Designed miniproteins, single chains. Designs and how they scored, part 49

Each design is a single chain, and the fold is of that chain. pLDDT is the mean over its residues in the fold that is shown.

## One batch from the design tools (miniprotein)

Design m1687
Fold by ESMFold2-Fast:
Structure m1687 (fold): chain A 100 residues (1-100)
Amino acid sequence: SNIDKLEELVKEIEELIEKALEGEISYEEFVKRVSELMKEFTKVALEIDPNILNNPLYQKLEDALVGVLVYLAEKNYELAREYAKKFREYAKKLIEYLKS
């Protein structure tokens, strides 16, 4: 289902974030792969809710992911991990919203 696809995409994004935090992939490779996954996430979410881009939870999810990207680039791994936790929280809330 579209919901199962969103859950799998979130899991893949979380795994990429952890690999980047542990230095297992380059920042450039992380940005490329997470952008592709987020593009697919947005596409699937739009199929469930055509107005999803205006949803405050979606905006908070994007803001959290931008925080991960910014703090990874700065090599501020403590703040990168904090924004990764926010990403996970907003992803769960958004998927719960989309299930309703």
Scores: mean pLDDT 90

Design m1688
Fold by ESMFold2-Fast:
Structure m1688 (fold): chain A 67 residues (1-67)
Amino acid sequence: SDREALARGAEIARKKFGVGYKVANSALREALALIDEGKTALEAARELLERGNSAVGAGILAGAEET
């Protein structure tokens, strides 16, 4: 699901790219709000990339490509 892709993306950002827990969790909440507004995981990832949350955005993008 899109929500699972977002959670996986935040985990990848934390473990692979060294993003702190609070920063990753904050970006995840922001992306989940975009999903609740009707955006896809891919669109949420793009928004996060544009806002400077590059590691979380890249992780979500990778997860979304499987869905």
Scores: mean pLDDT 69

Design m1689
Fold by ESMFold2-Fast:
Structure m1689 (fold): chain A 85 residues (1-85)
Amino acid sequence: IEEKEKEIREILGRAVREGRELSEEEREKVIENAYEVLKEKNETINGIPVSSLSKELTRLMLDQLITGSADEEEIKKLFEEQKRK
């Protein structure tokens, strides 16, 4: 968990220092590591426990926070679909 948090900080810090946006590969890696960290700690995103969210929904929510680019309608659709299960 601490290793994944360190990797997230390293990737984000590097992009900030270089004055660039994250590459697609870096963005995916940050999102995946963030999901694992939040899941392990049973943290909440907007008051919703990550353990109650699907991996895909969590990825979209994290992408919105990290890159500012997420499809709000797709997030809502996945959230409703998960509630039905």
Scores: mean pLDDT 63

Design m1690
Fold by ESMFold2-Fast:
Structure m1690 (fold): chain A 74 residues (1-74)
Amino acid sequence: AKEEALQHLDSALQALEKGDVKAAIEHVKRFAEAMKELGHEVEANQFLYNVLYALSKGNIDEAKKLIEEAKAYL
């Protein structure tokens, strides 16, 4: 559970490093789904919204920061 969630965040960071925003979004969505299954639906939805908003503005650095903060909370 927790290990699977961490893998999704690491995959999202790797995708952003390669400039693959579409792949990063898919990995962040999988992370949010894993967190919802663990009972963290509100936090998962808020995190997903914040990352998608940052990426929609082209703010890759903010998206990376949000993902790293999520990893620290796990």
Scores: mean pLDDT 84

Design m1691
Fold by ESMFold2-Fast:
Structure m1691 (fold): chain A 77 residues (1-77)
Amino acid sequence: SPAESALREIDRLTEQIEKAYKEGDVEKIEEILNRLQRLKAAVERSAPVLDPETHAEVLRRIDEAIELAKKYLEKAK
């Protein structure tokens, strides 16, 4: 489903954040943060296509990944 594909992409981006942090690649973490922010905007625009519970879950997962990226950016300095 589109929601399952979105959740899988969020999980992949989260793994990439953790790898970039371990490698000290601040630029990569910033790139992934930008991708997550764009994904969030796209999901918000797609609200009429998803049921409210699924839409809220996808947004929650994106917000968690954004917060992880921000946390690692602060710690990588």
Scores: mean pLDDT 81

Design m1692
Fold by ESMFold2-Fast:
Structure m1692 (fold): chain A 82 residues (1-82)
Amino acid sequence: HMAAFHAAGAEAERLRQELRDELIKMGASQETADEVLRLLRQGATAEQIGEFAKEKDGLDPEKVAELVRRYQERLRAIEAAL
């Protein structure tokens, strides 16, 4: 029970770090990557996050939105497996 929750939490944290790293590889600043993670916690949509990243660091909003959608799908799969 607790161990399963801890494992899921560790996997979710790994996905969050992967998302952050991928954003930085795409040209996002650390500040923009951190703000994207904050917006995700507040329920922002992939589309809203893509537009935000475009405005801040000139990132491709479609690529950012796709990356965010993939992150959300993987996170839901972890939550559903609990």
Scores: mean pLDDT 80

Design m1693
Fold by ESMFold2-Fast:
Structure m1693 (fold): chain A 84 residues (1-84)
Amino acid sequence: SSMNEFLESVSRLSRRIAELVREGRTEEAYVFARMVLSITKTHHPELKKLIELLDRLAEAARRGDVEEAERIAREIERLTRELI
């Protein structure tokens, strides 16, 4: 389904964002996280927990907080699996 494809994409992108933070590419990670957040808010405003996690991921990326970014990316992966 299109929803399952969307959720799988968000999971993959969140992992990539955490990887960029680990690589010290914090500005790129932040921009990607903000784009994923914006798309999710626009097309799936009902996914409130996912939106909250994506917002927290963007802030972790902005701060260069590798451990927090990785933790949030894992939480997003778990949440998206539960929704599929």
Scores: mean pLDDT 89

Design m1694
Fold by ESMFold2-Fast:
Structure m1694 (fold): chain A 72 residues (1-72)
Amino acid sequence: ADLARAAATLVRRLLNEKGMKEEAEKFYERVQAALDAGNWEEAARTIEEGAKLAGHPEVGKALRDAVLQEAA
């Protein structure tokens, strides 16, 4: 959970730096909702998609894999 929340915070910051404030807030809410539901696959997928949207697809893949490994 802590790793997934740290990853979500990083991606939210990247989206904000790109000027996508509304997308950053919606992204963060989606990740929190997925984690609250215990849906780690959805949380990891959302983090990957958010990082890709922010222009960092390689970071997104690394964060997705790390979140899934924490959940396992």
Scores: mean pLDDT 83

Design m1695
Fold by ESMFold2-Fast:
Structure m1695 (fold): chain A 100 residues (1-100)
Amino acid sequence: DQLNTQLAQQYLQLGQQYFDNKDYQQSRDYYQQAISLSRPDSQLYLDALQNLGSSLHHLKDYQQAIDYYQRALQVALQLGDQQRARQLQAVIDGLQRRIQ
């Protein structure tokens, strides 16, 4: 749906603005909205999942951050984005070491 894609892009941009201002709770909420309006097989969905993971990491919700990064990793692999998949795996490994 073109309208849902446009709305998801707007929420992704709002989430990024709040993230840059270090308002991680607001960025989390906007990234969740972007995910809900994105197609599960899209680049936008991947970006929203990864950015939500980053917001949760800053909120110290490490287990939830890992869960969203793992979902982002699966989408990156489905899209053939090997570079992003490698980056996501490294972040996941780092966070898993923190939570023991």
Scores: mean pLDDT 91

Design m1696
Fold by ESMFold2-Fast:
Structure m1696 (fold): chain A 66 residues (1-66)
Amino acid sequence: MTKEEIKEKLKELWDMSDESVDALFKQYEEAIKKNNGKLIDPYTGEEFTSAFEYFEHLLKIAEKEL
């Protein structure tokens, strides 16, 4: 997915505004920088190096759980 597609799907699935999605991405990018450049999924141990990779992963899970 493109960055734009991920943002639009997040807005639709979680009823978020553009500002809320941008704030969420900024928060996770800052967390990744603080956590040695990676974010770890607590359920699988899978590592992500960007907020977009992490949210693409969450969207794929959400599609399976619907």
Scores: mean pLDDT 75

Design m1697
Fold by ESMFold2-Fast:
Formats: structure tokens, C-alpha cells, sequence
Structure m1697 (fold): chain A 74 residues (1-74)
């Protein structure tokens, strides 16, 4: 269901935010954070292929937010 897909996206989003938090805390190198973030974004892009238009828009917003926050943390 869309609700189950949204919950999966939200879990990945939280994992991405955790990477940014750990980078800001000095627990990850920039290279480690970038590799982890690239993997999360790739997973979200795969989920986007089978998502509703509403979820596709949400995925794009999540990806944009994670990219911006990572860039600001670097």
C-alpha cells in the first residue's frame, strides 16, 4: 500500500538524517557519509519507479532535503 511505501521511505529518510547527524558529530568522514547517502538515494530512486505520483513527489522532496543537508554539513 501507499502507506507501507511511505513508511519505508520515512525509515530511509531517518537513516539519511542519522548519517548527517553522525557526520556533524565527527563520527563519520565526509567520504563515508557520501557513500552512505549515495546508497540511500539509489534505494529511494528504485522505490520511486513503482510508487504513485504522490509518493514520487515526496521521494523527490526527501532526496532534495538530504542532498541539501549533506552539502551544508560538508
Amino acid sequence: SDADMRAQIDRIYQDGLSVIRRLRAGELTPEEAQLAMDAFIATMKELKKTSSPELQQYIDQVIADLKQQLAEAL
Scores: mean pLDDT 89

Design m1698
Fold by ESMFold2-Fast:
Structure m1698 (fold): chain A 75 residues (1-75)
Amino acid sequence: SLKEEAEERRRKGQEAAEKAKEAKAAGDAISYTGYALLATGEGLTAALLLKKLGASDEEAAKFAREAGSKLEKAL
């Protein structure tokens, strides 16, 4: 169940990052900020859940980098 929750959180984070990118392109600063914060929170939650499941530091770091990279590209 924790693994399923981690994957669901990752998916929600990716969807939020894409919506942040769309809001940025549309000039909607409020929606951009909201979705960017949501994407970051969901990505970090997924990484923490994976660490609880015994994921390596490398795997957790990859998730953190993926979340950060998608947010940075949305900026």
Scores: mean pLDDT 74

Design m1699
Fold by ESMFold2-Fast:
Structure m1699 (fold): chain A 80 residues (1-80)
Amino acid sequence: SMAEKLAKEAAEKVAAAKTGEEAVKIAKETLEKLLDGSPEDLELVLGGMVKAMAEKGFSNETIDEVVAIGVDAINKALEK
């Protein structure tokens, strides 16, 4: 599916980030592009990015920032 493809691409991009700030920026830009998407698609993409960041050894603080951005995006999608 398109959501699965986007989740994989987003996971690869955040895993390739050189800093926590870059990973957060990539995650934010990815989620902002998906604001018109379904909550399920947003959750899948967020989950993929969070898993990739954890596996790459990003800090819990950085991962929590990405989760907060993703939760805000999902809540906005659910309001529709």
Scores: mean pLDDT 82

Design m1700
Fold by ESMFold2-Fast:
Structure m1700 (fold): chain A 85 residues (1-85)
Amino acid sequence: MDTLLELIKQTNKLSDLLGDENASRIVSIIAEATGGDMEKLVETLKKVLEALENGDLDGLRETLREAGASEEQIEEVIEIAKKAL
């Protein structure tokens, strides 16, 4: 239950930064990359949000690679970040 509340909280922060559609797509990509591991998903979202707030696109790429994202998934997230920021 606490993990689900943290997921909602981080998703809302991401939505405030990038918009609802972009936030939902990024969460979907991270969920796929982490294989449905809710704890890893929340940890990855926190790191992604911090990188986005700092404008750190290289840190964003590294975080997504460590989470298990493919290069295609990473480039999709980077493209979303570049268009929204």
Scores: mean pLDDT 83

Design m1701
Fold by ESMFold2-Fast:
Structure m1701 (fold): chain A 86 residues (1-86)
Amino acid sequence: SELEEAIERLAEIVAEHLPELAERFRELLRRLAERVAELDPEELKELEEFLDKLIEELKKKLKPSKEDVVRATVELLERVLAWLDS
C-alpha cells in the first residue's frame, strides 16, 4: 500500500541519520499502524493523501541538520495520529 511504502521510506531516513532515535520512531510507527488498522477504506485514502502531501513538503523544506530531519519526522507522525483522532 502507499501508506506502508511511505512509512518504510520515513523509517529508512531516520535509521540512516540518527540511529539512536530509531527506537522512538519505531514506537510511533507501531502506534500509527495500530490506528490505521481501525480505519475504513475512505479514511485510509484520506490518510494516504495527507501523508503524500506531508512527505513532499518535508523533502522540499527540511534543513540540512540531522536533528531537524528526525524532529520533522516525529512531528509528522504526531500530527498524523492527531488527525486520526479528529
Scores: mean pLDDT 68

Design m1702
Fold by ESMFold2-Fast:
Structure m1702 (fold): chain A 100 residues (1-100)
Amino acid sequence: NIGKERLVLSPDIQATADKLGVSPQQARDLDTAFVNKADATTIAKALGLEVPEPIPSSQGADALMDLIRSGKVTGPRADKLLERSDKVEQFMQLVTGTAP
């Protein structure tokens, strides 16, 4: 993956995406998925994660985190998200604009 695409995201989203090790393109796809209440599988794909079959009928970022915790979604990205679950929650709040 060569970062030849020039994406303009808010500085906060870009900084958080970098800290989580996701690309600006993946951060944009996540923002779109969260706004649209996308299925956990769609959010996982935006993060570059592989979701096993059968795919659980779940929506939103919480469902994705449950898949990671249950071991149904694995890989270096999932490991980083699991270790940094607090930052993932903060990123979700930043992207969705949801206050505590």
Scores: mean pLDDT 53

Design m1703
Fold by ESMFold2-Fast:
Structure m1703 (fold): chain A 97 residues (1-97)
Amino acid sequence: KTVAELLREAAEALEKGDLETARKYLEEALELAKDDRVKKSTVEWFLKQLEEAEKKKDKKIVELLAKSVRKTAEVLEGDKSAEKEAGKAARELTKLL
């Protein structure tokens, strides 16, 4: 599996409200990304936001995290048009924390 594939699976789990499965996929993505500082930093940030979502039990945080993860996977697959939406979701998520 690629980092992008694992992020898509994590986003799907988040969309279903399955935070435990999302964490497993993000941890696998982090291990694959360990030699790429930008990808590693991005996945570490997603794991931190997942911890906040688990702590606050806020559905809106989960929804914005799912969107950010999914759009980031699209960017990694070559869809540069998803960059703006990924950034917007991340900024909205930060405002809730």
Scores: mean pLDDT 83

Design m1704
Fold by ESMFold2-Fast:
Structure m1704 (fold): chain A 106 residues (1-106)
Amino acid sequence: SEEERKEVIELLTKLFDALVQNDKESAVEELEELLDYLEENPSKAKIFVEILEENLGEEGLKEFLTKVVEVLKEQKRYDLLERFKELIGPHLSPEMQEFLEELLKK
């Protein structure tokens, strides 16, 4: 629904703002909140990926995934990396899934 898209957009906006400001601690907190929301609402994970693809395009999505993986590795939040992969990964295109897997190996 329109309201459900707004909730995902609000959570994504908070995460994106923290990532852009290079506020790594806030980025981890906002990502954890987003993943908790998606775990409780599994159908919203697809909507989340659709919103990212619509607004960022292919190159922007790659940059977003890179920043998320980098900040989680730097903060040693391997638990959140696993949750991100499990909740978001299945809804990515095959090319983006392969890109995410390569990021996780580095």
Scores: mean pLDDT 84

Design m1705
Fold by ESMFold2-Fast:
Structure m1705 (fold): chain A 66 residues (1-66)
Amino acid sequence: NDDQVNKLLDKVKQYSDKGKQSTKKQAQRYFDQASGYMNQMGSQPSATPKQIKVASDYVQSMRDHV
């Protein structure tokens, strides 16, 4: 369902933004949560490659921070 995928994508964005604004130790926790939501999104049949790419880009943008 598109609503479920959009909710998961919003969670990925939210936790990625929190991670970028946090200390290194807190950023790792937010990175783990964002990655978890991205994986859940990837398991949804209605998730498009574009939505997965956006989520992946958010998670990847945190790698230099953690």
Scores: mean pLDDT 79

Design m1706
Fold by ESMFold2-Fast:
Structure m1706 (fold): chain A 85 residues (1-85)
Amino acid sequence: MSKVAETVKKILEKLTDEEFDIFARVAIRHAQEVIKKTKNPELKKEIEQAIADLEASTTREQRIDALVKLVEAMEKAYEELLKEK
């Protein structure tokens, strides 16, 4: 797990259920925009799978784990976009 993902996990664990729901919705919307810009089909699939896992998760712990994986996938996509300069 990256340092960014570890930090995000700690933040998510301290959020209320309502705050977590808002954060998850914002993250999903942002991830959909990242998918449109991503040229790597493996990263696109990883992000799409992470969104699906988050939407399918039923417990707080499962939702936190899924959202952390989504953040990790988006971080990888941004790193690839930055290398195309």
Scores: mean pLDDT 79

Design m1707
Fold by ESMFold2-Fast:
Structure m1707 (fold): chain A 64 residues (1-64)
Amino acid sequence: SVEDLVEEYLAKAEELVRAGDWEGLRRTLMELANKLYDLGLSHDEISLILSQIAERVARLRAEL
């Protein structure tokens, strides 16, 4: 499902943030966006999901 895909990529993103791999993070978020687009999500839906992930990543980064 879309929710399972988002949770999988969020877990990958959190690992990359903890590792300081910002290039890996960028590639992972771009891959997620492409997969969500292929599943038929709208640009607005994809943008909202990525914004929520970016906010969570920013909070995690601030606590490291």
Scores: mean pLDDT 84

Design m1708
Fold by ESMFold2-Fast:
Structure m1708 (fold): chain A 87 residues (1-87)
Amino acid sequence: TVPTYVKKKLIPEKNATLVLLASREADGVIRVLVLLEDLETGEITPLYLFRFEPGRPPVVERISDIELSEEERELVLELARETAAEI
């Protein structure tokens, strides 16, 4: 079983919750999938995939065209790093 960790953060301005799913693969790479859960509909949209390799800066893949503010993007990066650190 791959080690996993889940972190959630409410984004009131979007009426949504960020859900961050971290997994550590056998190669030592930590992947954090960032999902946006709509609080009215319960619909889940993938936003970003972060890849944390030992000794390297994080790699970010944008999955969705949903526009985030600069502050929301900074929050997502901070939460992804925090989530990766827990695994």
Scores: mean pLDDT 81

Design m1709
Fold by ESMFold2-Fast:
Structure m1709 (fold): chain A 109 residues (1-109)
Amino acid sequence: MLSPLAQKLLELFEQIRQDPRAEPSSIPEGYKIESFEELVSHLIYLVGLLSRELLEEVFKTPLAQELIALLEEEVKKLYPELYAKTPPINSVDDFLNFLQKLIKHLYEE
């Protein structure tokens, strides 16, 4: 079974799929999240599909806030040194900066 974080990401994908401003066909069916690295890759893909305006609307939803909180807890557990250097995520720009640092840690070392 998927972790709570993976389940929340899939719920967010489904919510976005229902928005007519998102291209539903651009969100592939049958996404498998078997690792934290795959989860981060899927999250980056999702962020890339959304306009800035839609991303800001989604960010304010309870589902997105729950996903961000679970993501911060997982990063704190897996990469405590990276988490210690991360400011609080209070805006879309804070979240995008957090994702960029997480990507660099996972794929550029």
Scores: mean pLDDT 74

Design m1710
Fold by ESMFold2-Fast:
Structure m1710 (fold): chain A 90 residues (1-90)
Amino acid sequence: SDAEAQAQLAAAEAALDEDYATVKAALQDPSLSLEEKQQLLDDFLQGATVFKQQLAQMKKAFPQFSQQIDAIQARLDAYVADLKAILAAG
């Protein structure tokens, strides 16, 4: 249903924001090794790939949410770019 799809998108967006905040904090932690930071980034990138596939399926099933889904994808891409830049700088 549209209501279920909307709730699922909201929950997924909140989970993405929480995961990004957690990984970003870890990548900025000077007590963590470069190897540990690389693993955290790799795990986030794997999750991002799965999430993009889920968003593509949602967009196909509920084209009325296309603008919202595209905005979430843009946010995810921005988060990926930010995390990669943090790791490259440290």
Scores: mean pLDDT 89

Design m1711
Fold by ESMFold2-Fast:
Structure m1711 (fold): chain A 77 residues (1-77)
Amino acid sequence: SNLQQAQQLIRQGNRLLSQGNYQRAIDLYRQAARLARNDPLLRSRAYGLLGVAYRRLGNDDLARRYFDLARRYYQLS
């Protein structure tokens, strides 16, 4: 299912994030957010992880925007 696939992508992204492969983690988290379209909690989690990854890349503006999205979708859950 899209939900199981999104969860798998988040797990793979988390491994890449811990290894310092921030851009690859971002690509997987973006895919997970798209697949989690109908799950606000999972979508919130993916956006929060995108915020963390962009912060690690030094893009504070994108990080803030994704943290704002994560908060919004968490409130919808």
Scores: mean pLDDT 91

Design m1712
Fold by ESMFold2-Fast:
Structure m1712 (fold): chain A 81 residues (1-81)
Amino acid sequence: MLSMEELEKRYRELQRELAEIYEELKKDPVKYEQGEKLIEETLERIREIAKEGLETGDELGFYERVVELLEELVEKLKEIA
């Protein structure tokens, strides 16, 4: 289990990687459409987790699950790019 500080660092790293991949995907309409679908699916999952987190107050568990989903998203987007 990562600490909150480690999770925040990882989240920032993943946001940076996602931004770079997203700019590359924009150059190809087919890849961009595939990437948008994966991003939408991931955002819907994050919204459900956020809703659960508000009920439980488990901030650390929320961040851990978000980081895991973003890591999966980055890997899937790299396969497309």
Scores: mean pLDDT 78

Design m1713
Fold by ESMFold2-Fast:
Structure m1713 (fold): chain A 69 residues (1-69)
Amino acid sequence: SAADELVELGNRIKELKEKYKNNEKAQKALDLAGELAERGRFAETQEVLDLIEKGKFEEALKLAEELLK
């Protein structure tokens, strides 16, 4: 369900925020990913989180900013 996906994405965002607490680009990308998830854009949220998990912080931030234009 959408509620289950939102909980799962929220948990992933929380874990990544803790892991990368000293990375400003990661923190901003994660904040924007949270906004995408709240808008029901789960596939786009997952794509941003996958980039962060791969250490591609600049790419994740640029993608999230473009998606929220």
Scores: mean pLDDT 88

Design m1714
Fold by ESMFold2-Fast:
Structure m1714 (fold): chain A 113 residues (1-113)
Amino acid sequence: DEIRELLEAARKYVEEMAEFALEMARKYDPSKVPEIEELTAKILEHLDKAQASEDPAAMVRELRLVQDGLTELGKVYQEIAEKANIPEEEVQRMQALLGQAQLQINLAIELLS
């Protein structure tokens, strides 16, 4: 199933992005760790609901909440990066992971619409 493959790919990118964000937060701004954990849990919960649904309209609603969550997670990482002068290479890695997760979710929404 093409949609299921896209959602599974998105999950892997979200998990890798969250792991990297948590590593950076632990090193540079530990106060952000709970926020990253909470946002990640919410994103994965909405992704789980999308994967469990057989209703395309319900799947799209859940995937839009995933998009919103990815945007918020990206903002938290940017705040850490700006305060901590994180190397450009690490910033590029986060942007690449975020971009891949967003691409998979956007394509899944298009196929469901």
Scores: mean pLDDT 84

Design m1715
Fold by ESMFold2-Fast:
Structure m1715 (fold): chain A 75 residues (1-75)
Amino acid sequence: SMIEKLLKKFEEQLKEAEKLIKEGKYKEAYMTAGLTLGLTHIIISVSKLIGDEDMEKALIPLEERAKELLEKAKK
């Protein structure tokens, strides 16, 4: 499904941010996590507007993970 493809792409971005943190590349990790956070927030907002509860529920954990990674990268 389109939702599954979108979720996989966000999961790939979050894994990249985690990898960047492990490599000490905090600025790149901050940018990657920040972009992912912004995009997940926008799509959650659109999902609410169109009444797509499945997409909203699927994206919330990814938004939370992006916030967590962004906080780790701030240092």
Scores: mean pLDDT 85

Design m1716
Fold by ESMFold2-Fast:
Structure m1716 (fold): chain A 100 residues (1-100)
Amino acid sequence: SKAEEIIKVALEMLDKIEEIVKESDAPEEEKEIIILMLKRAKEYLEWLLKNKASVEEVVEEINSFIDQLREYSKLLPEEDKKKVLEVLEEAEKKIKEIVE
């Protein structure tokens, strides 16, 4: 389904961001905050997948996570923040292509 494809894109986005955060020079406390947020987002997306959520619901929740991740990216050094923003933009583009 389109919902499953969108969730897969979002899960891949979250995995890429986790790698960027772990490899960054950010303080460990800041990394722990972001990684916890990513873990909660992954758990919720897996729940949406299991419960056969609609495309509309999935898109709304993922857009909420993307907005949160843009805010959390401010905790990262500038180079790592840029990498996170590029991952978010690529995910938004892929999701738009699936929905349209």
Scores: mean pLDDT 88

Design m1717
Fold by ESMFold2-Fast:
Structure m1717 (fold): chain A 64 residues (1-64)
Amino acid sequence: MEELREQAERAREEGERAEAEGRYSEATHHFLVAAILYKELGDEEQVREAVARAVAARRKAEEL
């Protein structure tokens, strides 16, 4: 479970980095990966947050 949490945190961080760089399609991908990993961990709050960030990033990608 610890390695899975580390992978989820890394995916979230990669999503945040891509978002900061304006790479919204990549940010969407990373946040979705984080959501899947958080779901495996049973972390419902982090799943909701990651999904919301993925949706927001996808919306910005569609505008660019």
Scores: mean pLDDT 84

Design m1718
Fold by ESMFold2-Fast:
Structure m1718 (fold): chain A 68 residues (1-68)
Amino acid sequence: MSPKERLIARLVALLREAGFPDDQIAAIVEGLRGMSLDEAVAFARALARGLPPDLAARVLGIVAEAEA
């Protein structure tokens, strides 16, 4: 998988475990698929700012792995 595909897959798994609705996850995936890796990383960081601290930390961990 490309780094972007791994980022999307890990983010989807986290959001599903966090109880996000399937339709909302699908909309996020559609958006991310149209983005570059840098844009997807920026989106994930923006998403993290709106999440509870525990989920935000997990999203930022996924981002750090994609940037390594």
Scores: mean pLDDT 81

Design m1719
Fold by ESMFold2-Fast:
Order: structure tokens, then C-alpha cells, then sequence
Structure m1719 (fold): chain A 71 residues (1-71)
């Protein structure tokens, strides 16, 4: 996995922890899913598409734009 995708995943973890759109009960599960992407052997495009989906769920337009650039 590229360093750019890892940095984006870390930023998404921070955004998920602060997002009013992610319920507290779902927060840890979402963060765990994001952390699992660091060990992913999927293509960069597939990981970027997943990160875009998570950015949409979190409601962060900046992170969504970054994920779409990498997809």
C-alpha cells in the first residue's frame, strides 16, 4: 500500500473519531476497518475506492476529494 493511501487512512481515522455523523457505537468498528487497510494487499485503486466510501460515510469532503484523486 502506498504511503499516500496510508496517510489518507490515518486522516480518515482521526476524522471518524471527531465526526458527528459517525455514532459512538459504530466508531470503533469503522476505525478497525480503516486500520485493516494498512495491511491490505488489494490494488491501490481498490483501496482508494474503499477510502472514498468511508470518507462519504464520515462526511468529510476534503478527504473524499483526496481519495477520488488516488482512485
Amino acid sequence: LSEELKELAERLIEAAERSPRVPEEDREALIAKLRSLFDSKESEKEVAELLASYATLIGDPELLAEAEKLA
Scores: mean pLDDT 77

Design m1720
Fold by ESMFold2-Fast:
Structure m1720 (fold): chain A 110 residues (1-110)
Amino acid sequence: MLEEVREAARRLIEAARRGDLEGVREAARRLLEIMRRSEDVEALQVGVDGLEEAARVAIERGDRETARVVAEALREAGMILLDKAETLEEMLRAIGAILRAIGDLLDLEL
């Protein structure tokens, strides 16, 4: 799990750096699929961190389409974490991811 998540996150970030929209869509979908199957809190956190970094890269590049795809994926990741949350800390972490994704999406619409 953890190695799969790290590899998927790395591919996502590299696709975002290149402005490869199709690569970003495929990598984000793959990362979310792995996260949905994972019961490993560390793997879930690596996935969220990868999505946040990819969103940051896309926004800094001014790539609004890539940023939107990644922000939507980050929102989905946050919902996955919220559904799996058993502690207050995990719940707050999930809410934080969702709020960051909403903020990114709002910045893209403005």
Scores: mean pLDDT 82

Design m1721
Fold by ESMFold2-Fast:
Structure m1721 (fold): chain A 62 residues (1-62)
Amino acid sequence: LTPEQREALIDAALAVARARGRPLSLEEAKVVIRAQAEKLGLELTEEQVEALAEEVVARQAA
């Protein structure tokens, strides 16, 4: 996973949170990350999905 792909997945999840008007939970962030990865043709491990979802939650808390 390139840094650019990582940031694109995180930014997409944050955009979903803004559209919903609420922060995403960790489980919601995982669902969004998996869906965006499919759209980009990326195969992510469960560890990569977890790490990206945790980063989304952390950025929402800042």
Scores: mean pLDDT 83

